# Designed miniproteins, single chains, continued (5): the designs that were tried, part 48

Each design is a single chain, and the fold is of that chain. pLDDT is the mean over its residues in the fold that is shown.

## One batch from the design tools (miniprotein)

Design m17646
Fold by ESMFold2-Fast:
Structure m17646 (fold): chain A 68 residues (1-68)
Amino acid sequence: AVSDEAAGILMENAGLSPETARRSVIGLGEAARGMGEEVAVRLALKYVPGLTEEQARKVVADGLAAAG
């Protein structure tokens, strides 16, 4: 399941609603599965420039776990 921490990171830095944030975490996890974890981390940093590298890695890792 998507953690409240990962969803909260996207809510705070991208202004997303809780439901959109959870879906976006899963989407980043699916992107990591297809393209690799490092590519997904770089995409998160590019499109959410308020994220730290550690926050981006946390979101991608939790998304990978949630995506299955």
Scores: mean pLDDT 80

Design m17647
Fold by ESMFold2-Fast:
Structure m17647 (fold): chain A 85 residues (1-85)
Amino acid sequence: SPAIEEIDRLLEEALEKIDKSKSIGEQIRVFLDFLGRMRRLLLEAGVPEDEVDRIEEDALNQVLAGEDVKDVLKQAAEQAKQLLS
């Protein structure tokens, strides 16, 4: 699926940017950018907004709880790909 390939591309790009980040603030900006781009892609693919909102809310809550940003991004991307399959 082109949408699944795009999620993988967005994840790889975000993970590389996190590795190059100089602060937690930069990591959070990369994280939020990824979520926004993922949301747009899922909605364009016809995924219901409430399912996208759930993935975003879960990811935001995990980061706020102190989970590793890269691990949270990987989990969100995997959930998004399952909705596209």
Scores: mean pLDDT 89

Design m17648
Fold by ESMFold2-Fast:
Structure m17648 (fold): chain A 64 residues (1-64)
Amino acid sequence: GEVVKEGTGQFLGMGFGIGGRLLRDLETGEGYRVEVLGATGVNEFIARDLETGEVYRLKVVPAK
């Protein structure tokens, strides 16, 4: 089943891959590997964690 959780945070999107991206949490510095499922707004998307299989709504801060 699909579980959608709201996560409020700023993440730095790094790299583009087929079915996956590496996101870095700007507060903790921790890296997450996620599968992008769709975009819901400007710098906002729904992604699935490839390690746990959980689905999160994420806001990505673009690189300056």
Scores: mean pLDDT 54

Design m17649
Fold by ESMFold2-Fast:
Structure m17649 (fold): chain A 78 residues (1-78)
Amino acid sequence: SARLEEIRRLGESTDPATIARLGELARTDPSPEVRIAAAEALGRSPNPAALAPLAEAYLTETDPRVRAAILRAIATAQ
C-alpha cells in the first residue's frame, strides 16, 4: 500500500520528528504490517535516537513476527 511505502521511505530520514513518528507507529498502529515497516525504517536510520523507540516498541509488542522485526532492526542499528 502507499502508506507502507511511505513509512519505508521515511527510514532514509535523520529528522528527529520523523524518528518519533516512526516510533509511535511501531508501538501503536493496529496493523502488524505497519509496525514491522516502521521498525525496519527505524533500523535503517543512521540517527542513534532510533534505538530508544525500537526498545520501547519491543517491550509492548505481542506479535512474534513484529517482535522479530524489531530485534533485527536493533541489531542493524548497532
Scores: mean pLDDT 82

Design m17650
Fold by ESMFold2-Fast:
Structure m17650 (fold): chain A 109 residues (1-109)
Amino acid sequence: MEAPPSKLFQVLEKEAREEIERLRRVAEEEGSEVGLEVARLLEEKLKEAKTEEELLHLTLIARGVTVAVEERDEKLLEAFKERLEKGAPLSDLATEAALYVLDVALARS
């Protein structure tokens, strides 16, 4: 909308960066090498992000992967790593990550 980027874009970029940093920290604490690699891949995708939608997708993916690290879900972590490396659509990964977070939250209740 405006140059420089919209206020919403700036807020979403900060949120995505904070969620990816949180993923890195949690992966380090849990000793998840795959989680650390996913955090690195998401940081690279964040540098390439051009739209508010891409930033929202990165935030959702980072949140879902953080939960997978906490749950020690190695199968989900490897699947997300491979799909990110192969350039899978962020929208698909974000949807799956959001559903995973919801499922785990409901199971924890």
Scores: mean pLDDT 85

Design m17651
Fold by ESMFold2-Fast:
Parts: C-alpha cells; sequence; structure tokens
Structure m17651 (fold): chain A 95 residues (1-95)
C-alpha cells in the first residue's frame, strides 16, 4: 500500500539524516491525505528533482569507486537509490 511505502520512505530518510528527503516524505504524506490542484504541480516538480538526484548519485558513485572509498559511503548511496525508487513507485500510485 502507499501507506506502507510512505513508512519505509520515512525510515530511509531518517537513517540518511537528510532534511530535504524528510521534507519530500512530509509533502507526499500531505498529498496522500489531501489531494489539491497544487499537489499536481508538486508531483511534476518532484519527478524532475528525482531524475536530477539519480544523475548526481551516479556521478558520486563513480567518484567513490575512483578514490576507493569505504563501504559505508556505498551503503549510503544504496539507501538514497532505494529512497528514489520508492518515491517513483508512490508517484505512479498517486497519479
Amino acid sequence: SIEEKLEKLRKIAEELGMEGYLDIVEKLEEIYKNKTKESEKYLEELKEYIEARREDLEKKEELLKKYKSDEENYKRIELEKEFLDLVEEILEELE
């Protein structure tokens, strides 16, 4: 369900400690409870943000591989990717 996905999304954002990701969770929770015309614009802008974040994560992962970073940095990237995947699934269900 969307509710279960939102709960997972919140846990990932909290583990990452990213205020921007927590804001996304709160906005998606608000939209789920109360759909408005403003929600449609936010969801469209969020899709563009998620695409940009995926590109940034790919570049970051390449840099970590080049500089032989530790496993914790790779785990953090994997959590961010899981967050973005869940956002995309929620967006598909809300539209």
Scores: mean pLDDT 84

Design m17652
Fold by ESMFold2-Fast:
Structure m17652 (fold): chain A 78 residues (1-78)
Amino acid sequence: MSSNIANGHRQYLSLSSSDQQSIRDLSTRGFDAARNGDIDSANQYIDQLRQQMISSGIDQNSVDAMVNSFTRRMNDIY
C-alpha cells in the first residue's frame, strides 16, 4: 500500500498545476465535510477525487491506494 501511495504522489507532482489544484481542492472539501459530520458530502468528494485523479492520468492502482488512505484519514476524524 505505501509504495502505491508513493507512486501516486510522484504521478501527482507530474500533473499540470490546474490538475494538482483540483485534486487539492477536492481533498480539502472532503476533509472539511468529514470534520463537520457531513458523511454524504464527504463521500461525494471522495468519488469526485477518484474521478479527477483518473482523468488526470494517475494509474488505477495508485488512485485506489490514495483514495483508501484518504478514506481512512477521514474516518479517523470521527
Scores: mean pLDDT 80

Design m17653
Fold by ESMFold2-Fast:
Structure m17653 (fold): chain A 100 residues (1-100)
Amino acid sequence: MSSPEEMEKIKKVAEELMNAPLPLGILSSEVRDGLLHLLLTPVVQEFAKKLFPDRTSDDGRVVFSKEEFLDFLRALAEEVKDIGPEAAELLEEAIKKLES
């Protein structure tokens, strides 16, 4: 697992890139780390822009409410399940925890 300082930096960058609150404090360190790394991939960022084109800020970031962020994670899990079952499982686990 990444150091606590690196995880805080990754979280801050991910939140800034997506311009969304990331309620990651309730997730295990493994699930949280995997989710943050997944969210920083170019393919995931392009998928977010595709689903929420009207939510893209002038600097190219996608803006979410908490509810829209959860909807994005659910849509992403469906999109990747046939390509990356491990990524889909990670997203489903994160969604379940974040909804509680």
Scores: mean pLDDT 63

Design m17654
Fold by ESMFold2-Fast:
Structure m17654 (fold): chain A 80 residues (1-80)
Amino acid sequence: SMEASEAGTRAAELAKKGDLQGAENAFRDAGIYAEKDGYTGEEAAIQASLAASTAFSRMGDEEAAYKATVAGTIGGGLAI
């Protein structure tokens, strides 16, 4: 959803600013919105991770984008 994508984008932006607590809270919100969209468990975490990955890529941080994608794919959740 747009809400999940927005929350994932906000998580990436906060992480890049060094606000790790804000990033964690925003990433959790992205997962909650993904669950409301019908994803469950690891699938919700994958959707949240993809939203954050897209945001990192748009910010030019391809390493962070790749790490977010991999974390979502292999077990869900971005542990930064």
Scores: mean pLDDT 68

Design m17655
Fold by ESMFold2-Fast:
Structure m17655 (fold): chain A 94 residues (1-94)
Amino acid sequence: KLSLEEARERFRELVEEFLARTPELPEAQKQAILDAVERAIAEGASPEELADLILRHLLAALHSFRDDPARYAHLAAQYTEFMRRMGEVLREYE
C-alpha cells in the first residue's frame, strides 16, 4: 500500500517518463504539463484527482497529432501504457 506522498512521486516519475518518450511534444507543452502536476500537488490534490488531471492533459496533447496516423498510433500506444501504470499506482494507494 502506497502513502499519499509515494503515490504523488510515482505519478511524477510516470509523467516524466512519458514526456521523455514523446519527443514529438513541444517543450513548452511538456513544461505546462509538469507545472500543472506540481500545482495540483501543492493545492492538495488526491491521487485520483491528480490522475484525472494528468490524463486530461495527455489526451489533449495526443489529439494534436490525430492528422498524423503513424505518430498518433505511436503516441496512443504510449498513452495506453501510461494509463495502465497509473491504474496500478491508484490500486496500490487504495
Scores: mean pLDDT 83

Design m17656
Fold by ESMFold2-Fast:
Structure m17656 (fold): chain A 76 residues (1-76)
Amino acid sequence: GASLDFLNSALQQLQQDQARYGFLSARLEGDKLVLEFPAGTPTEIALRPVTSIPGLVLVSAVQQGDKVVLTYIAKA
């Protein structure tokens, strides 16, 4: 569907600059895009990779053990 196509495009764009943005992993989990950062990464810093991709909606931002995990869905 259009939402899945959009999330796949967003994932591809983010993965091109992984080292620059400093995330550990980016993946799709069903209808969600998940980014993982090192523990202690402030939420405002972790949001920087997605500021260039309009249409992503943040649904969760949690610190879990050794990681900061951000979860997004497509806006439409």
Scores: mean pLDDT 80

Design m17657
Fold by ESMFold2-Fast:
Structure m17657 (fold): chain A 86 residues (1-86)
Amino acid sequence: MERDIQAVIAYIHAESLIRDMERVIANIETLSPKQAQRILDLATATRDDLVAKIRELEGDSPRAQEIIARLDDMIARLQREVDRLA
């Protein structure tokens, strides 16, 4: 029961990170290359923490696989946009 609540919160945090990164990508041209790289570094660290927590709580469940894939896709998209600014 307590683990289930922690999993719900972890998924909410993952959805929030995805939404925030979509906004960063939409406004990427307003950022300097250094600012964009810093955001990518912070997003990557946050993603790694969230992936570790979700895997700890939910393992390889279909929902965990889906949200992890979405986080990985968002980081890959942000990396491509940061690379374009350099």
Scores: mean pLDDT 86

Design m17658
Fold by ESMFold2-Fast:
Structure m17658 (fold): chain A 79 residues (1-79)
Amino acid sequence: SEEEDRRLLEELEREAEERREEYIELFKERLKELAEKNPEIAEAVKEVLEKIEAGDPEVIRLAQLLAVQHLRAQEELAE
């Protein structure tokens, strides 16, 4: 149900906002691991990490949204 999916997404977004710093740190760790496995994107990953450290609101918001997407995918697998 779209209504149930929307409710779940809203709950995940609320959780991500409450634990914003934790999810940003997890996202940074995932990006670092990805860069180690895929050298071709290492420069792009470095730029994103530098923007997160600088507190760029757009990149921070993107990191939060990606964390929510990841959590939503895990919830679907956990059912």
Scores: mean pLDDT 70

Design m17659
Fold by ESMFold2-Fast:
Structure m17659 (fold): chain A 87 residues (1-87)
Amino acid sequence: MIEERIEELTRRGEEVAERGARLLGEKEGWSEEEIERWIREARERVRALGEKILELAKEDPEKAEEMLERLEKTIEEDEKLVREIEE
């Protein structure tokens, strides 16, 4: 179901954003407040995109699927980059 896929990708996007922000913040010497602000903003962007795809699915399921596939690819690429940085 597309709703389950959107929820899963939103969760994964939020998780990778948090990990990435903490790694980058540690490297750049950001404060905890700066890291938390970045995470909050990134999570909000991911959620907003998920909501847009969910709305689009009601009117144009094919375009929603296309956007969802692009989001999935982006999240997979970000997850790979975070793992590489952790090494």
Scores: mean pLDDT 80

Design m17660
Fold by ESMFold2-Fast:
Structure m17660 (fold): chain A 64 residues (1-64)
Amino acid sequence: SSAAEGTLKAAEEALKNKDAATAGAALRGSQILLETSTDPEARELARKAREIAEEALKAAGVSF
């Protein structure tokens, strides 16, 4: 899924840059994908994106 791949990439970039705004957007995107997608591949990518986005927020000093 291009949406799931984009969300994961955004989460990874946010972690690299300590970008809380991008991390928050990636977290929201991953949550929407987990709620709406039935594709196992997309769900696995979304789960990884959520974990990375949460770590990026924590690294930036933000609590979710």
Scores: mean pLDDT 82

Design m17661
Fold by ESMFold2-Fast:
Structure m17661 (fold): chain A 68 residues (1-68)
Amino acid sequence: MTPEQIEELARSAKTPQEAADKFGTAAAIAGGPEVGRLAAQKSLEMGQKYGVEAGARIGAEVLREAGV
């Protein structure tokens, strides 16, 4: 999956935690467990501060930075 597809999937989440869980799973499959952890953490932090859509966007940026 592309980072854009993973972002769209995470935007379907109802809570920041749900978005982080979706990012963590997809990112771990694409880039390994460390990438999954970082994407989930960043998505959760930004989602809690700025909403689920912002968390999804920032999580996708972590995937792009990791070369996914």
Scores: mean pLDDT 75

Design m17662
Fold by ESMFold2-Fast:
Structure m17662 (fold): chain A 57 residues (1-57)
Amino acid sequence: MIKREVGPSFKDAYKVMKELLDEQGEVKVESDEESIKAHVASLALGKAKKEKEEKEK
Protein backbone atom coordinates (compact mmCIF):
# COMPACT_ATOMS: atom_id res chain seq x y z
CA MET A 1 0.00 0.00 0.00
CA ILE A 2 1.10 3.56 -0.63
CA LYS A 3 2.33 5.24 2.52
CA ARG A 4 2.55 8.86 1.59
CA GLU A 5 -0.32 10.99 2.78
CA VAL A 6 -1.94 8.22 4.72
CA GLY A 7 -3.10 8.83 8.24
CA PRO A 8 -1.28 6.37 10.48
CA SER A 9 -3.63 7.18 13.33
CA PHE A 10 -6.61 6.23 11.23
CA LYS A 11 -5.08 2.94 10.21
CA ASP A 12 -3.83 2.16 13.67
CA ALA A 13 -7.03 3.21 15.41
CA TYR A 14 -9.10 1.33 12.88
CA LYS A 15 -7.08 -1.81 13.46
CA VAL A 16 -7.22 -1.52 17.23
CA MET A 17 -10.93 -0.84 17.16
CA LYS A 18 -11.55 -3.71 14.80
CA GLU A 19 -9.68 -6.03 17.12
CA LEU A 20 -11.71 -4.81 20.06
CA LEU A 21 -15.06 -5.50 18.43
CA ASP A 22 -13.75 -8.77 17.05
CA GLU A 23 -12.87 -9.83 20.57
CA GLN A 24 -16.43 -9.31 21.69
CA GLY A 25 -17.99 -10.70 18.56
CA GLU A 26 -16.64 -14.04 17.46
CA VAL A 27 -14.20 -13.56 14.65
CA LYS A 28 -10.65 -12.93 15.73
CA VAL A 29 -8.48 -11.30 13.16
CA GLU A 30 -4.89 -12.05 13.97
CA SER A 31 -2.82 -12.13 10.83
CA ASP A 32 -3.47 -13.65 7.46
CA GLU A 33 -4.31 -11.35 4.63
CA GLU A 34 -5.07 -14.17 2.23
CA SER A 35 -7.24 -16.36 4.40
CA ILE A 36 -8.76 -13.62 6.52
CA LYS A 37 -9.70 -11.68 3.40
CA ALA A 38 -11.92 -14.46 2.14
CA HIS A 39 -13.48 -14.98 5.54
CA VAL A 40 -13.98 -11.30 6.22
CA ALA A 41 -15.53 -10.86 2.79
CA SER A 42 -18.07 -13.56 3.54
CA LEU A 43 -18.78 -12.06 6.94
CA ALA A 44 -19.18 -8.58 5.50
CA LEU A 45 -21.66 -9.93 2.98
CA GLY A 46 -23.68 -11.50 5.75
CA LYS A 47 -23.58 -8.31 7.75
CA ALA A 48 -24.80 -6.24 4.83
CA LYS A 49 -27.69 -8.62 4.33
CA LYS A 50 -28.66 -8.54 7.98
CA GLU A 51 -28.34 -4.78 8.14
CA LYS A 52 -30.58 -4.53 5.12
CA GLU A 53 -33.33 -6.40 6.90
CA GLU A 54 -32.97 -5.17 10.46
CA LYS A 55 -30.90 -2.07 10.01
CA GLU A 56 -28.80 -2.05 13.13
CA LYS A 57 -27.31 1.05 14.62
Scores: mean pLDDT 55

Design m17663
Fold by ESMFold2-Fast:
Structure m17663 (fold): chain A 102 residues (1-102)
Amino acid sequence: MDPAVREAAVQVALNIALTAFVRGDAEIQARARELAARIRAGELSREEAVRAFRELADEAERRGYTGIARIARQGAEMLETGVIDPKFLHLYDGDWESVLAP
């Protein structure tokens, strides 16, 4: 997986986790945090990460969290196309290694 696409996907997953936390949904929060950790650790192929984001989007939509579902679908699309949403590029003003570090 392209390192920039991987890190953008991690940020999408962390944004989902934060949004779920604010909404009080501990299950979606935990799933999104696990997804972020597994992507960062390189434990998921691109295809597995796409599937995980789509499953998370479907669950969020089922629960009425249309905003979370949209963000999760954007994560899947970035992984499928390799095209990073420009709003995620400005989160990385420093050393990429410090963001990729465990």
Scores: mean pLDDT 77

Design m17664
Fold by ESMFold2-Fast:
Structure m17664 (fold): chain A 92 residues (1-92)
Amino acid sequence: SDKEKLLEAMEKTLEKLKEDLKEGKDLKVIAATLAYIALRLAELFPELKEEALEIAERLYKLLLENKLTKEELEEAIERLEKLIEEAKKKLE
């Protein structure tokens, strides 16, 4: 399904962002991409909307306030990985 393909694309993007974070790439670019994934999850899975929007809002606030850290981004990646796993189970 289109939702399954999009979840697979999101997982691959999260794996790339983990490597980008380890390599010391731009934290703002990583945060913006994570926020976009969270917003897309909220649109596709209404039952995950509240948690996904909370992740996006936190990342956006940290980005605007120039308070992004590697630790905050690692936490956001872990939270999004769990939400994608939950989304996949809902399609089974």
Scores: mean pLDDT 88

Design m17665
Fold by ESMFold2-Fast:
Structure m17665 (fold): chain A 61 residues (1-61)
Amino acid sequence: MLTPTEQRVIDAARRLLARGEEITYGNIARESGMSVSTVRRAAERYLAKQLEYIERNGPVE
């Protein structure tokens, strides 16, 4: 499950993509109003959850 912080990181990345901006920790931090360290930790946690999801639920719906 995503925390509110992880969700904000994803939403910020989506906005950057919509504007054609590069997805970096710095750009996400600026867009979301969070620190770079917070964004990095949230992104690492999200990646770990994605790997766990694939491992547990498989690649298909």
Scores: mean pLDDT 71

Design m17666
Fold by ESMFold2-Fast:
Structure m17666 (fold): chain A 64 residues (1-64)
Amino acid sequence: TPLSDAELEAVLRRWIGRDTGPDGTQSVRRLRPGEVDVGPPLPDLSGWSREELRALAAAVAALL
């Protein structure tokens, strides 16, 4: 399913924190206590097909 970059970014900003290393390398992790999710809200998933939900879950899992 064509998940838009904006939709993927919204999921990442909600559930995953990012750290920037001294060399500019970015890594992804779960949000620390006290971090606030920033960026657009999560897409409305109520209208999504099971295949679209699986694709979203796989994309998020691949970044962990």
Scores: mean pLDDT 57

Design m17667
Fold by ESMFold2-Fast:
Structure m17667 (fold): chain A 73 residues (1-73)
Amino acid sequence: ALPSEEEFETEVLIALAEIYVAITKYNDKNADPELIKEAERKVDEARRHYQAGDLETARRLANEAIELAKKAY
């Protein structure tokens, strides 16, 4: 069966966070490596919470990862 709308939206958000963190890490030579590392940890936490069915926490962590990546440069 297809995932629910909330599950699908959460998976997409986590994927977007992962892509954004990766782009910042590889393309911005002045990116703060500690902020990138923290953002990567938040993406990993978001995926674990998603797998556990905690979609609210997964979305929050994914958004936190994006914000950390934005602060890294």
Scores: mean pLDDT 81

Design m17668
Fold by ESMFold2-Fast:
Structure m17668 (fold): chain A 103 residues (1-103)
Amino acid sequence: KYSFKLEELKILALNTKDAIEDNDDEYILGIIEETKPLVEELAELENLTVEEFYELILDEYDGSDILNIDEVTEENYKLLLVPYVLAKAIVDGNTDLLDKYLK
């Protein structure tokens, strides 16, 4: 169904969180570029634009610890994309999103 394994999203989520915590703008940009084609594929499978898919990802986030996802499933994989959306917000200077999810 997917061109990649859903488990790869957990590795990308961990790397994205590390990049944000290290405040490494170049690493954040690299992770965004690497993750972008996966997000585009997932958005297409949901019949959504990338922007609409970001809204769906954030709507499903309840503040739970993303790192506690032991098994990546079709039901929980969107939570692993929250770090990616936050990395995009950092690059775009969207302080409202950062205040909501990083404080």
Scores: mean pLDDT 73

Design m17669
Fold by ESMFold2-Fast:
Structure m17669 (fold): chain A 87 residues (1-87)
Amino acid sequence: TVKYGVAPSYEVQKLLMQRLIYKYRATVEGDKRPFDKMLEELSKLPDDELLELAKKALDALKGLGLIDEDEEKQIQEILAGMEEQLK
């Protein structure tokens, strides 16, 4: 359970993961699809598969210096919250 003002809602956390995967694919893989088209694909994925893709995207973007330490920490907290909701 997420609290008001502490963490985003489940739907917002899911959207943030989708945006992270989009950023990775657009910047690292050169995927030219607009976000809305990729969102259609990502929205059909099971939440556990989406979480795994988001974890891989975070690791890759961090390795390339495209995410700072504070942004990484914030995203890791979101991913941990999603993982708890899937258990």
Scores: mean pLDDT 74

Design m17670
Fold by ESMFold2-Fast:
Structure m17670 (fold): chain A 80 residues (1-80)
Amino acid sequence: SEEELYKELLEEGKKFIEFAKKNNWSVEDIERRIKTFLEAAKKLLSKEQVEKLFQEMIDYARELGLEEIAKAIEKALNEY
């Protein structure tokens, strides 16, 4: 279902944020990878769910103090 796809993508998004920090990914790598994730999400979810998903990911990154990752996700969402 769309609800199950949303939950799976949110879990993957949170793991992405954690892996980006753990592996010290460059801002360029984060921006490239997040754009790929956005394109995948756009194929599976409605526009409203994509916007909600990315906002929840931004909020999660900020809760963890990962402002550079949050800004990269926010940039991708603003270009959508």
Scores: mean pLDDT 87

Design m17671
Fold by ESMFold2-Fast:
Structure m17671 (fold): chain A 86 residues (1-86)
Amino acid sequence: KIEEIKEFTKELAKLSGLATYYPEKRDLILEATREMAEAYLYYLSGDYKKAAEHFRRAAELFRQAGLEETADRYRKMSEEFEKKAK
C-alpha cells in the first residue's frame, strides 16, 4: 500500500542522514540499509520468512554500528514476521 511505501521512504531518508552524520560507520549503515530494503521487498511479496531473516541481519549490522535503538526496532520486526511465517 501507499502508506507502507511512505514509511519505507521516511526510513531510507533517516538512514541516509545517519550515514552522513556517522561517516566512520557508513559501510555498516549502508549494508544494514540494503538488508532492510531486501526485507521490505520480501514483506511486500508475502515472503515473511525471508523478510524476517533480512530484518534480523539489518538489526545485527545496526547493532555493530552502535545504533542500538534502530537495531532493537528491526530485531522486533524480525520476531513479528517470524511469527507470521508460522
Scores: mean pLDDT 77

Design m17672
Fold by ESMFold2-Fast:
Structure m17672 (fold): chain A 80 residues (1-80)
Amino acid sequence: AAAAEEEIVRIIEEAARAHGIELSEEEREAVRAYARALAALDPERLRAWAEAALALPLHDMSPVEAEAARRVAEVLLRHA
């Protein structure tokens, strides 16, 4: 659980940095809360969420959101 949470946070921070977005302290706290919520889902719900995230159309998302969603989904599928 903790390992998945930390990896999710790292992926989101890396995606933001790659797109020139600097996260505030408050935004970093929100990212950690989001990662914790995702990591707390049971394996069946985690898999359903990850599959849905991977199926999202890239044209409906910002590049940061699309990259983060794909990477987070990949991490969660490995830990589910």
Scores: mean pLDDT 69

Design m17673
Fold by ESMFold2-Fast:
Structure m17673 (fold): chain A 95 residues (1-95)
Amino acid sequence: SELLERARELLERLEELEEKLKEDPENEELKEELKRLGEEVFKLAVEVVEKYPEAKEELHELLGKAQEHIKNKDYLGALETLKKTVEKIIELLEK
């Protein structure tokens, strides 16, 4: 329940950031906020994997893709991948 609420809040924040970053793709503050949200998604995924070990490989792969997008300065690609990661977490927690 608390993990599910946290996941839904993160998804809303990622969607809001996506709209802002599409308006201003070169905004350094938005890129920094994306990195912070990515760290929060990573921490959430670690806690979810403790309850659902079967999700470990899929979540690890999605987070790896998000990190690769950030390294390549593809911040919109990173956002889409982080959103997909959180959507998978929500699906797991609603079981």
Scores: mean pLDDT 86

Design m17674
Fold by ESMFold2-Fast:
Structure m17674 (fold): chain A 79 residues (1-79)
Amino acid sequence: SELDELRARIRELEAEAARLVAEWERTGDPEVGRRLIEVARELAREYLELLRLQGASDEFLEEARRIMEEELRRLEELV
């Protein structure tokens, strides 16, 4: 199903994000940090799609998007 495929993609992205976090913490490499931000943005989009498919309201989706955008901005300031 679309939901199962989306959940599988989210799991793959979460695993990649975890790997990149560990590498960034070890190296401080700005290129690793930039890749982490890219993956975090992909995760945010997939999480919003998951919430939409699970029947979240437009109001809830707008709030979730705002929170995710704020967290991404904070992450960008660290790189």
Scores: mean pLDDT 86

Design m17675
Fold by ESMFold2-Fast:
Formats: structure tokens, C-alpha cells, sequence
Structure m17675 (fold): chain A 71 residues (1-71)
């Protein structure tokens, strides 16, 4: 359920956020716009956490969406 995973992106726990990102990897092709919009709406504090998790994202497509959402 992509909606549940997008809600987990708002977690302050880096392990929960990473698990949600990894679970989103196979869904990027179908839900790229929704994922990007959810990432763009994250507050700056969570975007800082997200930047630290970039090296652990295996999907080039998801990594590109995350990079696009960062300043």
C-alpha cells in the first residue's frame, strides 16, 4: 500500500524511513509523481534525515526522486 509507505516517510526514526524508502523502490515506475510530491512536502528537518539515507537507496530511479526533493 503506497499510501501507508508515504505516511511512514514522515517518521523521525531513520530505520522506519529507510524501510519505507526501500519498500517504495518497486513502486517508483507506477507512483513516481505521488512519491516525488510526498518527498517535496517533507519539512526541512526530515529532508536532512533523507539526505543521510541516499547512499542506502539501491534504485537509481528512487534515488533521483529523493535528490530532486532535496535543496
Amino acid sequence: DVDALLQQLASEDPEVLLAALLALEPLVGRHSTRILQALLRLPPELKEVLAGLLPQIRSPALRALVRAALP
Scores: mean pLDDT 79

Design m17676
Fold by ESMFold2-Fast:
Structure m17676 (fold): chain A 80 residues (1-80)
Amino acid sequence: AVADAGVVPKREAPPFDYAALLEEFRAQSLPVPKHPSVKDLLAHVRKHALDMRDGKVTPEEGLAAIRAALEEAQRLEKEL
């Protein structure tokens, strides 16, 4: 056991084209998260997009998850 490394932030996903994701947001006229509270939801969106690109999930399933996360982010922005 490593006491000084009890928690390490691991990112095991392959590199993702973040610029392409943002461009897709703009193409769909989706709200871009501006507040810190919605940044975690953007991380979930990125993970689902990576899973779709890796073929781990179907495009329909991945898009549904992305849509749900973006709707939640928009809801949080309205409450802020």
Scores: mean pLDDT 57

Design m17677
Fold by ESMFold2-Fast:
Structure m17677 (fold): chain A 67 residues (1-67)
Amino acid sequence: KKIELSDDLVKHYEERAEYYKELGLEKLAEIYREMAKVLREEKDEEEKNKKLEELGLKLQEEREKIV
């Protein structure tokens, strides 16, 4: 599941980070970049899931603050 999609998700998050950076939303861009790093560097599934969920919550909070 995550093994096959991991590389694709890394690319997706990096593209999202670049997109939001161009929009001037640097906080969102940084969170997406961190998600990509976690997917690429974290080998333990448990830690990977935990960090991704934490970053997902930060992403949601930043989006809520912008709105």
Scores: mean pLDDT 76

Design m17678
Fold by ESMFold2-Fast:
Structure m17678 (fold): chain A 87 residues (1-87)
Amino acid sequence: SEAAERWRLLEQAGQAIVDGRYEEASRHLREAGLDVAAQAPLNAEKAKKTGNPEYEQKALEGLGTALEEVRRLLREQGREAELAAPR
């Protein structure tokens, strides 16, 4: 039950990042226990508001890293589910 909820939060976080819904992405990442990754969407939103190129670049790099981590975790879970299921 808790494992299923965690994977749902990761799926929602990944989709929110792709959609540019950064506050929603940060909330879902925190709920999934990824507190460090949760800062990246908030930093990206803040950087866009400041218009500073250095902050924007650093925030985009952090956002990319967070998205890659979410994708990796979801892929690992998907592979285990595929090994566990005859339908």
Scores: mean pLDDT 72

Design m17679
Fold by ESMFold2-Fast:
Structure m17679 (fold): chain A 75 residues (1-75)
Amino acid sequence: SQEKIDEAARLVKEAISYLQKGEFDKAIELAEKAIRLAQEAGDNAVSRVILHAAQVVLEKAKEAKETGEIPEIKL
């Protein structure tokens, strides 16, 4: 499940990049995939941190899609 943790972390970073570019739909898609992989990785401190980060990015991407404003990401 370490491979799923590593992939989820990569997807969070990619989602943030798309969010900063104003590509909200892509950011939402990647954040949702990161959440799924982090949940599948099993229950440990690292997977919980990545899950939380992915959830924050998803929330910010959905808000940005509604407002049209690119948010500042502070994780």
Scores: mean pLDDT 82

Design m17680
Fold by ESMFold2-Fast:
Formats: C-alpha cells, structure tokens, sequence
Structure m17680 (fold): chain A 66 residues (1-66)
C-alpha cells in the first residue's frame, strides 16, 4: 500500500512534467501506469495522489509562465 502510494506520487510528478513539455507519448504511457496503480488504492489515497499531482503541475506551470 505505502509503496504503491509512493510509486503513484512519482508517476504523477513525471506525468505533470511530461504534460508541461508537451511530450504526448510519454504522458500517455505514464497516465496508463498511474491508472493501474490508482486502481489498487483506496478512494482517499487516489484523491491524495491527484491533489499532489495537480499541485506539482501548477508549480511547474508557474515557473514557465513567470
């Protein structure tokens, strides 16, 4: 469980980075991996991972748009 959470967070961060760079293929591959891990997590854990990934994406976007 904790290991799956950690892996999901890493994949979420990598996905955010790939989305900002416009790497569609890498983003699609990472999204599939993340979806598989999320299916093993509770709804509460899925929400935590989604919130963390969104925050990371916002932080990266702000750096590029500033």
Amino acid sequence: MDQDMRQARVLSAQLAHAKILGDKKTADDLQKQLDQLLSRLTPQQQQQVREEGRRIEEEIRKLFES
Scores: mean pLDDT 79

